# Ledger of designs, part 6: designed miniproteins, single chains, continued (5)

Each design is a single chain, and the fold is of that chain. pLDDT is the mean over its residues in the fold that is shown.

## One batch from the design tools (miniprotein)

Design m16175
Fold by ESMFold2-Fast:
Structure m16175 (fold): chain A 80 residues (1-80)
Amino acid sequence: ALTVPSVLSIARGLAEMNGGKAELQGDHLVLTLPKGSNVVATLQALAELLGKSLSSLSYQVQDLATEQQITIPLADLLKA
């Protein structure tokens, strides 16, 4: 079973490989990536690493001046 520390560890590794970061904000995982990053490819890689389908993840993307933020509910990542 996936745990919050395991999800955060995997997300941090993936984000750091893409020049970004990952953190927990309440009940959400937030990935911050450089502007122009391939968000869909990053989310697909995260889903594969967690043994999930991308279609099982709800997410929001916010474009900022120098970065993109992806917000994912922890419930979607921890679901069996």
Scores: mean pLDDT 83

Design m16176
Fold by ESMFold2-Fast:
Structure m16176 (fold): chain A 83 residues (1-83)
Amino acid sequence: MSSQRSERYRQTSDFFRSNGMNDMSNSYDLFSQGFDYLSQGDYDRAWSLFQQASQTYDQAISQATPDQIQQYNDHITQQYDQM
């Protein structure tokens, strides 16, 4: 279950990286790592990674262009519909 979440976040990270959204990609890579540690029972490591991911996400959103925000929203909407 958590490993499936880790995989989805990793795929999302790769998508953002391929579209030049490096800060967003880094945020999702950290979320992916967090869910991987969560699946291993390492809650302290997972929590630390989620905090770093959230900080990176906030930075990415504050620096994103309107077009990048639209690409993000489109990708998340597509993933949500597949869950």
Scores: mean pLDDT 75

Design m16177
Fold by ESMFold2-Fast:
Structure m16177 (fold): chain A 67 residues (1-67)
Amino acid sequence: SEEEKEIELLKDQIERMRQRLADGKVTPEERARLERLIERLQKAIENKDFDGFRQEVRAELAARLAA
């Protein structure tokens, strides 16, 4: 379904963020931000309780990946 495709995209983005952290090419502040975002996205996916939460986490993900 469309919703499952969105979840797959979020999982891929989490993996991309983890790779950036592993490369060590981020500042300590940016690392903390990415870790917080990853934790938040993981909890949303695990609970499968996106409801009004999904739009907010997607917006945060897009903003941080664009920066």
Scores: mean pLDDT 71

Design m16178
Fold by ESMFold2-Fast:
Structure m16178 (fold): chain A 58 residues (1-58)
Amino acid sequence: SAADKRRAALIAQTEQSLRDTEALLEQLKQQNAPELKILLYEIVRNSSAFVLERMRRS
C-alpha cells in the first residue's frame, strides 16, 4: 500500500538521521564538548531510536 511505502521511506530516513546523530556525538566527545551539549544530543539520539523501534513494531 501507499502507507507501507511511506512508512518504509520514513524508517530509512530515521535510520540515516540516527547514524548522523551518532557520528556527531562521536565528534563532540572527541572535541571535549560541554557535557550538557553531549547530553542534549544523546537525548535526540535516544528519541530517534525510540521512534524507529516503534515504527518497526507497528
Scores: mean pLDDT 86

Design m16179
Fold by ESMFold2-Fast:
Structure m16179 (fold): chain A 99 residues (1-99)
Amino acid sequence: TARDELAKMLAEFGLPTDDATIERVIAIYEELLASGLPREAISLRVIAEVLAADPNASVEEIKAANLAAYEEALKLPVTQYVAEKLRRIGDNLILEWAA
């Protein structure tokens, strides 16, 4: 299921795979979208990396990390940027299907 794929991805970052953690990651993603970020500017991997480093990270801190990572992605050669964008969209679909 999409939730099983999301749990597997979270485990790769050393995060818990309980329902509370899954719901929190989904809620963060939904708040970032509601704040006006385009889907390609949001990275499940960046969300997971921030939460792995600081479990108490705010949505504002996670938003700032995603914007910084996206600005770096925009500096990539076009082929690498397209690959990164497709990965982000694919990961975000897993989040949306897990909701």
Scores: mean pLDDT 85

Design m16180
Fold by ESMFold2-Fast:
Structure m16180 (fold): chain A 74 residues (1-74)
Amino acid sequence: MEARLREIQRELLEKGFSPDVAMAVVAAIGMAERGLPVSTALNLLRQALKALGADEKTIAEALAITRAEIERLR
């Protein structure tokens, strides 16, 4: 699990996501892994990204990646 979260963070940084966005995605995946409902984790991520000033495209891409990774880790 921890090794995969580090790999996801690295992949996001290589794709051009900011460190703050990559950290928020990894945190949301980690929360869902610890038992937080997927919908709640995604909503918290959306709020965090808006607070960071991310544009709508970045938010949509980050949410899609986060959902896909949570589904793989389930």
Scores: mean pLDDT 82

Design m16181
Fold by ESMFold2-Fast:
Structure m16181 (fold): chain A 86 residues (1-86)
Amino acid sequence: MTAQQYYDQGMDYFRQRDYDRAVDYFRQALALNPMNGRALAYLVVALRQQGRDDDAQAAFDAVVARYPGMRTAITSTAAAIQQTDG
């Protein structure tokens, strides 16, 4: 599978609220393309929906440490994802 295919599968599971599978697919998307800010944002949201706040923070910090310019984009995307029930 490509990074894009893993991301698309993660999105399908995320929309079904199957956060366990969504997390696995987003982690695989990021393993192939570490600069996929959308995959990271959705991973962070999925981990937080599972109550795995420490794992969410660790995933965010690992990418921001390597790519500091992505912090704002990831934070904005994650906030937008969580506000979809308005």
Scores: mean pLDDT 78

Design m16182
Fold by ESMFold2-Fast:
Structure m16182 (fold): chain A 65 residues (1-65)
Amino acid sequence: SADEEILDRTRAALEEAWRAAQAAGDAAAQRAVEELLRWFAAAVNAGEPAERIAAEVEKRLAEIR
């Protein structure tokens, strides 16, 4: 479904951001992405709309670097 595609893409972006932070040696950014991944999992489990989850993740990732 479109929602599943949005959530899969959002999770992939989070995983890429985590790898980028790890490669850069940015421990603060790595922890921030880990916390955002936990929030993402909780929001998905709570049944939050996929578009709202994706928008929030995009906003928070832009603030992390």
Scores: mean pLDDT 88

Design m16183
Fold by ESMFold2-Fast:
Structure m16183 (fold): chain A 62 residues (1-62)
Amino acid sequence: MEVIDVDSLSQEEINKIIDEYAKRNNLNIAQKSGILLAVMTLGGKIIIDGDEITIIPDGSRL
């Protein structure tokens, strides 16, 4: 299990992780764009556990 702070990642790295997350969860373009906007705006954590990716936006910044 790897926990990554979104603020430590480049925009290209964030896009790559969100693309993989969307592919594994069968997300449409609107859902993918919503997640990208949330993590770019709020920050948060990305948890990678093997093939499972979890994205947690930082609601404390609201």
Scores: mean pLDDT 75

Design m16184
Fold by ESMFold2-Fast:
Structure m16184 (fold): chain A 76 residues (1-76)
Amino acid sequence: KELKAKILHSLLAAKHSGAKSVSISAIAETLKVSQSTVSKHLRELEKKGLVKIDSKKKTVSVADEEKAQEFIDEAL
């Protein structure tokens, strides 16, 4: 839960700073985990409707900001 919450928090922070999406590699570097680990967690978050993954650009964005915040609050 904690790693998924950190991913969502990073995406919300980027959105509030004016970024429309975040690179999967940038998330992996920031959290000091592999891109495959981030991608695995992002697929699970996408199934819950929390994020949208752009496989062609290798980027991700928040799909539902309110639900993402609830997930963070429950996990952290």
Scores: mean pLDDT 80

Design m16185
Fold by ESMFold2-Fast:
Structure m16185 (fold): chain A 75 residues (1-75)
Amino acid sequence: SERQIRVEAEAAMVLMAASVDPNLSEETRRAIERAVEAVQRRDFEGARRAAEEVIRTTSNPAVIRAARNLVEAIE
């Protein structure tokens, strides 16, 4: 439960960083949606892969940092 709480908190930080990005691509938005859905299902491997796709598809340093924190919380 502690791991799930940490992972959910980091997923919320990804959503927050993305919400203030005026140039967020549809590809990155879909990757964030998949990461959040995977976290809600407790699919940690799916969440990690989706977070890695977020890192790959955006140049926004705040979104990248939040997605990296999500990966670290999962591992």
Scores: mean pLDDT 87

Design m16186
Fold by ESMFold2-Fast:
Structure m16186 (fold): chain A 95 residues (1-95)
Amino acid sequence: MVIFDEPKTLLHVGAGLVGFTATQLLVASGAIKRAVIVDINPEKAEEMARSLRRAGVPAEAIVADVSKPGTLERVLKELEERGIKVDEVLDATPP
């Protein structure tokens, strides 16, 4: 069975250090073709998006409080309206 035969569009929730490391490894392996980073902290979200763009993957930051009910659904609908299909979600919000 071939793993990562087609690169995925990733929605990364939470711009924390542990989750960022996981996403960087996925990008380095060629598993990710686009990343969308969601965090309540605009500075952290944009730093992560810029880092992934430097690694050669289209990436953007969305500022939202994912602890609020319906926020993730709203973000997914916004991306869908822009023609961005999310293939995988990585929840990296701190405990």
Scores: mean pLDDT 74

Design m16187
Fold by ESMFold2-Fast:
Structure m16187 (fold): chain A 63 residues (1-63)
Amino acid sequence: MKLPSLDERVDLVAETLRVSREEAARVLVRQAMAHAGGDERAAADELRISVGALRRFKRRYGI
């Protein structure tokens, strides 16, 4: 894929903010959710994943 994957973006944010991968994932998801006004579908679209994948990701990282 020409765009970085969600996992690649999590790794980049973790390195940039000097936080754990779990914290970076929370930052990315919270930012997308805030931008989407709490709409999970809009947040998933921003992250280029399905709503199901977003919900699974949130569950995985305790968000």
Scores: mean pLDDT 76

Design m16188
Fold by ESMFold2-Fast:
Structure m16188 (fold): chain A 61 residues (1-61)
Amino acid sequence: LGVELVRLTLRVLSDGVERELTVLATPEDLDAALRRVYEVARSLGFRRVELEDVGVDVVRA
C-alpha cells in the first residue's frame, strides 16, 4: 500500500513566458497547498496562474 497524492499541473505566465509547475499534495491538504502555490507565484511576479490538470498518483512510502 502506498500513499495517495494528488498531482496538480499549473500553467504560469510571467512577462509573456509560459511555464509548467507540478505540485503534489495529500487530498486533505490540497486546497492549502494550492493557495500557497498561488501566493508564491504572485510574490514572484507571475500575472496568471491556471490549473491545467488534476491527477491522482500513488507513491510508495
Scores: mean pLDDT 67

Design m16189
Fold by ESMFold2-Fast:
Structure m16189 (fold): chain A 79 residues (1-79)
Amino acid sequence: SLEELLEKARKLIEEAEEAVKRGDLERAKQLMEEFNKVMEEIGELLEKNPELRPKYLPEIEELGRRAAEVGRRLAEALA
């Protein structure tokens, strides 16, 4: 379900943030790959059920902002 996917995305991004903080870049990349897959599944469900977008959009946008920050930190650490 959408709520199960959102819960999974939240756990993955939290773990990715912690992995970046401890310098575990390989684990952070792995977690972000899983996160991106879950976010794609969420996007597919919302395309099929557009009436749900207003309810879940703020949380999805927050997850996207957090993912962008993790990506930025990974890019900096790998430069």
Scores: mean pLDDT 87

Design m16190
Fold by ESMFold2-Fast:
Structure m16190 (fold): chain A 61 residues (1-61)
Amino acid sequence: MEKHNKELIEKARKGLKENQIFSPELTKEIEEGIELIVQGVNNVVLKNAKKLGREATMPVA
């Protein structure tokens, strides 16, 4: 239940920065895009760590 309120606040916050209201479709697209970006960044960081050798055993997020 509390997560429900936090999710609504986050969605409203993201929507308000554009049109003072949130759109469920837009918010979902943005969250999915952010998740893909985060996954991509983590993948690049881990790939670079492996190539660097020094950080190969140090996973980062």
Scores: mean pLDDT 59

Design m16191
Fold by ESMFold2-Fast:
Structure m16191 (fold): chain A 101 residues (1-101)
Amino acid sequence: SELEEQLEKAVKMFDELKEKIKKAKSVDEMLKLIEEAKEKFKELDEPLSELVINSLNAIENKIREGQAAGKSIDDIKDEAITLIDNSTKQIQSFVDVVMKG
């Protein structure tokens, strides 16, 4: 299925982003990784592309909020990773609905 191929690509890209966020040394590096992910995710078909970009915007906002609140880099990473995991579940739910409906 073309939708299954797009899902697999999106999940793989989120997994790669998660591993890069774990290894990031600064908030600026995390924000750069999110920006790079947004450029890659533009290659996905609509509406999956829009769903994924919205998820990345939410992750970016959470990272920026954590920095503004004076949270540790480890706390900011944990919150970002949680949102990435939630995004992966949302993508899976989206494909399940589209494939069954």
Scores: mean pLDDT 82

Design m16192
Fold by ESMFold2-Fast:
Structure m16192 (fold): chain A 57 residues (1-57)
Amino acid sequence: AIPSMAEMLELLARMSMEERVAFYRELFALMAPSLSEAERAAMEATLALLERLAAEL
């Protein structure tokens, strides 16, 4: 079954930052062929920021 948006947000909130980064990385890899250049740039910047924050912990 497809989890609801609320269930997905709760699951992500309970993950460690490193686990969330890994999840987003896989998700964005699957979506990459459908993303615009601006969306890809935003995704890459977001992942880089999250990885930096995870490394600081």
Scores: mean pLDDT 71

Design m16193
Fold by ESMFold2-Fast:
Structure m16193 (fold): chain A 98 residues (1-98)
Amino acid sequence: DELEKALKILDALKSHPVAKYFLEPMDLEGLGKSKYIKEPYSLSYIEELVKQGKISLEEFERMFRQMIADAVVLFPESDPRYEAAKELAKLFEELVKS
């Protein structure tokens, strides 16, 4: 069941300590980054779309990977959010293969 699998992956991702950086949409205006990304994804936004049955498992995976790609573009390697994005991505890839 695609919905059940997506929700299990989301629960595991949200339980990770670094998920706090991705629960809510980034304040792009406050970061001065609105010129790069207009509508950033977040775990909360993705979860609502999954729960509403509006996205498939494939779309969920695409949106999550885009959220990570945005973070590694927006933040320098010295920023804890950059390392958090890489760590959360590793967990995600492990979960989708299980």
Scores: mean pLDDT 79

Design m16194
Fold by ESMFold2-Fast:
Structure m16194 (fold): chain A 77 residues (1-77)
Amino acid sequence: AEAERLRQEAVDHVRKGVNLYLEAEDLKDTDPEKAKELYKQAIEEFTRASQLAREAGDEDLARVAEEFAKIAKEKYK
């Protein structure tokens, strides 16, 4: 029950991170300062997702979230 709840929370954080990342990608050329803030928020969401996924015992989800965080960090500089 608890592991299932943590996994669902991890998925929700991945969704939030992806939405923030896509918004940042849309804004990167027109509003680079706003894009940078959104990349930072996406990193925070993906980092939280990886932590929750590991607590849930979902190593595959944790790895995916970590990879998304890495991609967002490269954009944030």
Scores: mean pLDDT 88

Design m16195
Fold by ESMFold2-Fast:
Structure m16195 (fold): chain A 80 residues (1-80)
Amino acid sequence: SPAQAQRDQNLDDFQFAADSIRPYVQTDPQGQQQLDQLQQTLDQLRATTDPDEARRLMGQAQSLLSQVAQLAQQSRDQQL
């Protein structure tokens, strides 16, 4: 289905982004916690068969990814 294909694509995109950010937050406990929460959200998104829950979890994943990306950027900026 189009909805499932979109969800699968978003899952792959989120996982790739999370993996790409991981090295930049290895020494940041807050960044690691947010990344762990993102991974848990992605795991829940993979497991759910409810479209409404999938949409909500996708929104949570976007929010968590944004927060981790911001922390990773702040960590990099402090090292400059």
Scores: mean pLDDT 81

Design m16196
Fold by ESMFold2-Fast:
Structure m16196 (fold): chain A 68 residues (1-68)
Amino acid sequence: SAEEKIEKILEELEKLIEENPNISEDELFRHAMKLYFELEAHKLPEEKKKELGERIKKLVEKQREIRE
């Protein structure tokens, strides 16, 4: 389902951050984009793509705040 794809992408990104606290935003974006295309998230309904984008943005923003 769309929800499963979104949760899978976010879970993988959260695990990556936990295992690599000093990970750069560039590395996070590369992993997010890889998962986005591999799981075909680009084929999700517009509403679900927007939800995924907002949740990834929030995760990256929180990581930026922690690194400051």
Scores: mean pLDDT 77

Design m16197
Fold by ESMFold2-Fast:
Structure m16197 (fold): chain A 131 residues (1-131)
Amino acid sequence: SNLENLVNTLNAGLNAILEAQKKNPDGKISNDELVDLISSFTGLSRETARKYVDSYDKDKDGKLSFLEAAELFIEIHIEIAVKTGAISEELGKQLLEAIKKEIEEAKKNKLSPEELIKRITEALKKIVKES
């Protein structure tokens, strides 16, 4: 299903972001690494992916935290899924709200990246099962 494909893509992409973060001594992902991952997973040009990443890099240090990278990666995928008609606009909004809630809880409680990926994946699987 379109939802199962979205869940699998988000899980794979979030784990790729985590692996990129682990390779960096400061625990952040570079804008270039995130641009490459977004382009690879979405099919967007590197130029288009760069515009998203640069707008999200508030500190202009060329790096994003895992939470910032995860939020951007998810938002882009849901936007594409809605725009292509893979999911309805209403479902896209519900998915974004549920995922943003998990990200905000991770910020408040300083959850590990691994725990956040697990929570997002389980929330998405539940929506797929209920659909």
Scores: mean pLDDT 84

Design m16198
Fold by ESMFold2-Fast:
Structure m16198 (fold): chain A 80 residues (1-80)
Amino acid sequence: MKAEEEALKLIKELEEAVKELERKKNSSAEERLAAIQKVVDLIGEILDLLTQNPDLSEEIKKRAEEAIERAVEAIRETIE
């Protein structure tokens, strides 16, 4: 299903953006904010996709939720 493939692609992109944010944890505030913005934008794209495709499998929804939870934690650790 095309929506499922798109969801998996966005989840992978979010996972990579989180790794980049973790690499920039001790960088300048400007660099950290730019990395946070990229992560937030990807979370928004995933949430929009899930909202428009409520019949996506529970497995995909759970994986998206887990990826978003990790992303939020990475943002929290970067700010604090």
Scores: mean pLDDT 84

Design m16199
Fold by ESMFold2-Fast:
Structure m16199 (fold): chain A 89 residues (1-89)
Amino acid sequence: DLRALLSAEEQAELEALKPRFQELAAKANEGDQRALAEVLKLLARQALLLGEPVEEIERELERAMEELGLPEELREEVRRALREFAERR
């Protein structure tokens, strides 16, 4: 079980992301680009908690942002969030 490999603190952080992800994913599906950026930030945080390499997460986010046509302001916010999350690991 993947959750059994996480500390109690990491498990609590991962669980806390779930309701926020659902709320933002619904808004992103309606075309809210801000909500889409927030979803990408949560996915980056989840991937870091699960031990995915930062370089792989960066490549996946850049591909997603390009494909979805996110404006540069929001792309920079997503990049900044990933850097901040990585610094806390």
Scores: mean pLDDT 74

Design m16200
Fold by ESMFold2-Fast:
Structure m16200 (fold): chain A 60 residues (1-60)
Amino acid sequence: MPLEAGLEAYGDAVAAGASPEEALEAGLQAARETGEKLGLSQEEIDRIVEELRRRVLEWQ
């Protein structure tokens, strides 16, 4: 869920014409906020954020 929310926010930002840096920041923010709302630990949120960053960098 947090990873998917981050990927959706990243894709939405790219589709709206945001720079790659702005789109990545939007994705990371969405993933953190969703993880916090779900009550995930900071360790779990950090792993999801790292996975999101990895996927975006592999795609670029």
Scores: mean pLDDT 80

Design m16201
Fold by ESMFold2-Fast:
Structure m16201 (fold): chain A 99 residues (1-99)
Amino acid sequence: MEEEERKKRQEEVAREVGAILRAIGDLIDRSLKLIQEAKAKPFNEEEIEKVRKELEELVEELVEELKRRHPSMPEERVEKLRESLLRIVEATIEEIKKI
């Protein structure tokens, strides 16, 4: 009886972690593609600003999708994920600026 309750909690946590990892993976994949594009043709300042905005919009889309699929997820956890995704955006922009 207690084992079934523990299994349900473990499956819920595993699904939440899986969703977080997928969101991070999606952002990393997009970031790597943008860095590769910048290596082929360097971005000007306006294009870098546009890329930043597009990546920030993708972060919001990924966060909203996560909230939609996992409405039970604590708001603090969602906000920490948003902060982590925005750090990936900043790292991506810094890498593009080096090209």
Scores: mean pLDDT 80

Design m16202
Fold by ESMFold2-Fast:
Structure m16202 (fold): chain A 97 residues (1-97)
Amino acid sequence: MDKEGLEYLKRVRREAEENPDDKEVNTRLASLEISHSIGYEMLGDKKAAARELTEAGRYYLRAGRPKEAVEMAKRALELDPDNEEARRVLEEAEAAL
C-alpha cells in the first residue's frame, strides 16, 4: 500500500480546504483527478473515469478556471452521459464563462 502517495493526497486536500480559492492547489488537485481518470479508462471503468473528471472540473471551478472545467465535464459526460454531477459541473462552468 503506497502510504506516501496517500499522505501527499491528504496534504494537498488539506491545503485546498484551508485555501479553497487557491488557484495553484486546486489546479494540482484537478491534475491528480485527471491522472486517476486515465487509470480508470485503461481499466475500462468509464463510470469511475467520469467521476474523477467530474472532480477535476470542480477543482478547476475552485481554481477560477471555468474553461478547463467545461472541458472536464464534457469529457466526463462522453464517458458517462447519465452522470448528473458532471452535468451540474458543466452548467456551473458555462455560467462562469
Scores: mean pLDDT 80

Design m16203
Fold by ESMFold2-Fast:
Structure m16203 (fold): chain A 114 residues (1-114)
Amino acid sequence: MSPLDKLYERLQDSDPESAALLGYLYASGYLNEEDIELLLKIYEEKGLEYFRAVLDALQAFIIAKLKFPEFQQISLSELLKVLSTLNLEEVEELIEKLKDPSKHKEVVEFLLSK
């Protein structure tokens, strides 16, 4: 079973919105197979709450990339690698900063320093 199939089956009943978002990100080319393998590892090792926060951060980042040119140079794959090194509180803080335009310079500098 592929990592994507395994994640999708696990999420369909418990979190269908995350399953749909994951499918969209993969089908759109935002995430590659290595990114899906990392997401599966995050789900299995850190649990559903942390996994949801990571997906919420990826979605917030896509919205930021569409609205603000400062995020264009950073890929979702690069963001996911940074997110995998953060704890849940740090991921939630990053989501809030991504929603606040006054914090965008701080977020870009943080992501580029990793």
Scores: mean pLDDT 80

Design m16204
Fold by ESMFold2-Fast:
Structure m16204 (fold): chain A 62 residues (1-62)
Amino acid sequence: STLTQLATNYLQEKGVTTLSDEEIAGIVDDAVAFASALGFTDPALIGKLVLMFIDVEVFARE
C-alpha cells in the first residue's frame, strides 16, 4: 500500500534495518485501525500517524 511504502521509505531514510516487511505492514495496519476508530479520514493525518507509530516502535526497541 501507499502507507506501507511511506513507512518503508521513512525507515530507509533513518537507516533503520531491524524491522521486517511483515512488522512494517503490521505497524501500518495498527495505525490505520487507530485512525479509523477515531473517525480520521484525512490521508495526510493518517500518514503522520503511521510515521508516529513507526517512531514509537523504533524507540521501544532501543
Scores: mean pLDDT 83

Design m16205
Fold by ESMFold2-Fast:
Parts: C-alpha cells; structure tokens; sequence
Structure m16205 (fold): chain A 57 residues (1-57)
C-alpha cells in the first residue's frame, strides 16, 4: 500500500520528528483521514494514522 510506504517514510529516523518531506506527506495523509497536521510525529498522531488506515475500506 502506498499509505504504508508513506507512514514508513514519516518515521524514517525513528526520532518522532518529521523531516520536511515527511511533513509534506503527513499533510496529505492528514487531509485524507481528517487528522490534524503536526511538525512532529507524536505517538498519538502515529496511532491515529494506523487506526485511520485500518478503518479505511
């Protein structure tokens, strides 16, 4: 899934901080799933993205 690849790219460094490229991809995912955009990939946002992906049919 392209969404899985995007999620993996967001957490490229595993630091919970988004690269500029990761932030751009996160904005796209946030818009698609109705999630808030953040400068950091928090545990809450990461969990929300996983739930949104699982809930998207």
Amino acid sequence: SLVDEAIKALDEDGDGKLTPEGQRRLRGLAERFGLPVSDELTDELKEALEKAIRGEL
Scores: mean pLDDT 61

Design m16206
Fold by ESMFold2-Fast:
Structure m16206 (fold): chain A 98 residues (1-98)
Amino acid sequence: NALEEARKLVEEARDILSKAANTASFDEQAALTLLIIDLTVLENFLKRSDDLEEALKGIQRLIERAQELADKYPSVRDALNEARKLLEEAEKILQEAL
């Protein structure tokens, strides 16, 4: 259940960023697209794997990436901060399941 709950939060984060990418500048769209790809990879990992420790590491890397992009791109910062909060919730769920 922890992996499934985390997967849903990762999916929500991806959807928020996908929506933000549609109204972003070209440079911001490129950066968001790379993060969206990484979120999709993590979502698929969470669906097929029971490795809580590896899932946690994946989420932590994406939290750091979202923070970096939020600091660099003011126009998509709110979307990145919202996505980061969802990833932080997923991190907490996985940590409590360990």
Scores: mean pLDDT 87

Design m16207
Fold by ESMFold2-Fast:
Structure m16207 (fold): chain A 65 residues (1-65)
Amino acid sequence: MLEELYEEYKKTKSPEAENKLLDYIASIKKLTEKEQKIVQDAMKDIFDKVLDEAFKRQEELKEEE
């Protein structure tokens, strides 16, 4: 399930896929080593996306203004 949700997120990059992935991660009480690595990779991808969006938005605001 976790791997499938991460694959959907990578494939679609949709907010719905992101929310499903995050909700599932939050619901996991105990992770196997493999699941822990998937969570780490997923969180890194989401964080990198947030940073990229923040940087692009800041750059647009600075250049426009």
Scores: mean pLDDT 73

Design m16208
Fold by ESMFold2-Fast:
Structure m16208 (fold): chain A 68 residues (1-68)
Amino acid sequence: SLRELREEALAAVAALPPEEVPAYIRELDRRMRALGYSEDEIDEVMAAAYHEYLRRHPELTEQIRLDL
C-alpha cells in the first residue's frame, strides 16, 4: 500500500548513510512507477522521504541554500 511504501521510505532514510539516501529515493521512484502508482502518489512519498532526509541531516539544508 502507499502507507507501507511511505513507512518503508522513512525507515530506510533513518537507517542508510546520508550519502546513500539520494540513490535509494531514485530507486524507490522507479519501483513505484513500475507498480503503477500515479505521479501524485509518487510525489507524496518522495516529498515525505526527502523532508525526513533533511530533518535528520540539517547540515544539508545549509548546503542547499548556498547552491540556490
Scores: mean pLDDT 77

Design m16209
Fold by ESMFold2-Fast:
Structure m16209 (fold): chain A 116 residues (1-116)
Amino acid sequence: KKEYLEKAKKKGKEAVELAEPLREALLAAGVAEEDAEEIARLVREAGENLANATEENFKKAVEAARRFLALLERLFGDLTEEELPPELLEALTRVVEAILEAIKNYQLAYDESGGG
């Protein structure tokens, strides 16, 4: 069970490390500095909370992830994947996968079925 928490922590740290490369890719794609900085903060917040996952931190991470996805929809909802630079699409995909893997592993460790 601790193995899933360790994997969640590792993926949370990975998301934190991916925040700055994502910010750079967003700026290179012409995203406003304020929006790129907000996305990077939300990714770091989600990743840091997943890297130190308690029930409270998990809730904070999920809220940060929801705000991150909502901001992505606001910025890119009118664009297709083909209209995004490949580097930006790759950076976004890596961040989303890291966060989702961290959430999945946290849920596996604390499944509602109560397996300690």
Scores: mean pLDDT 81

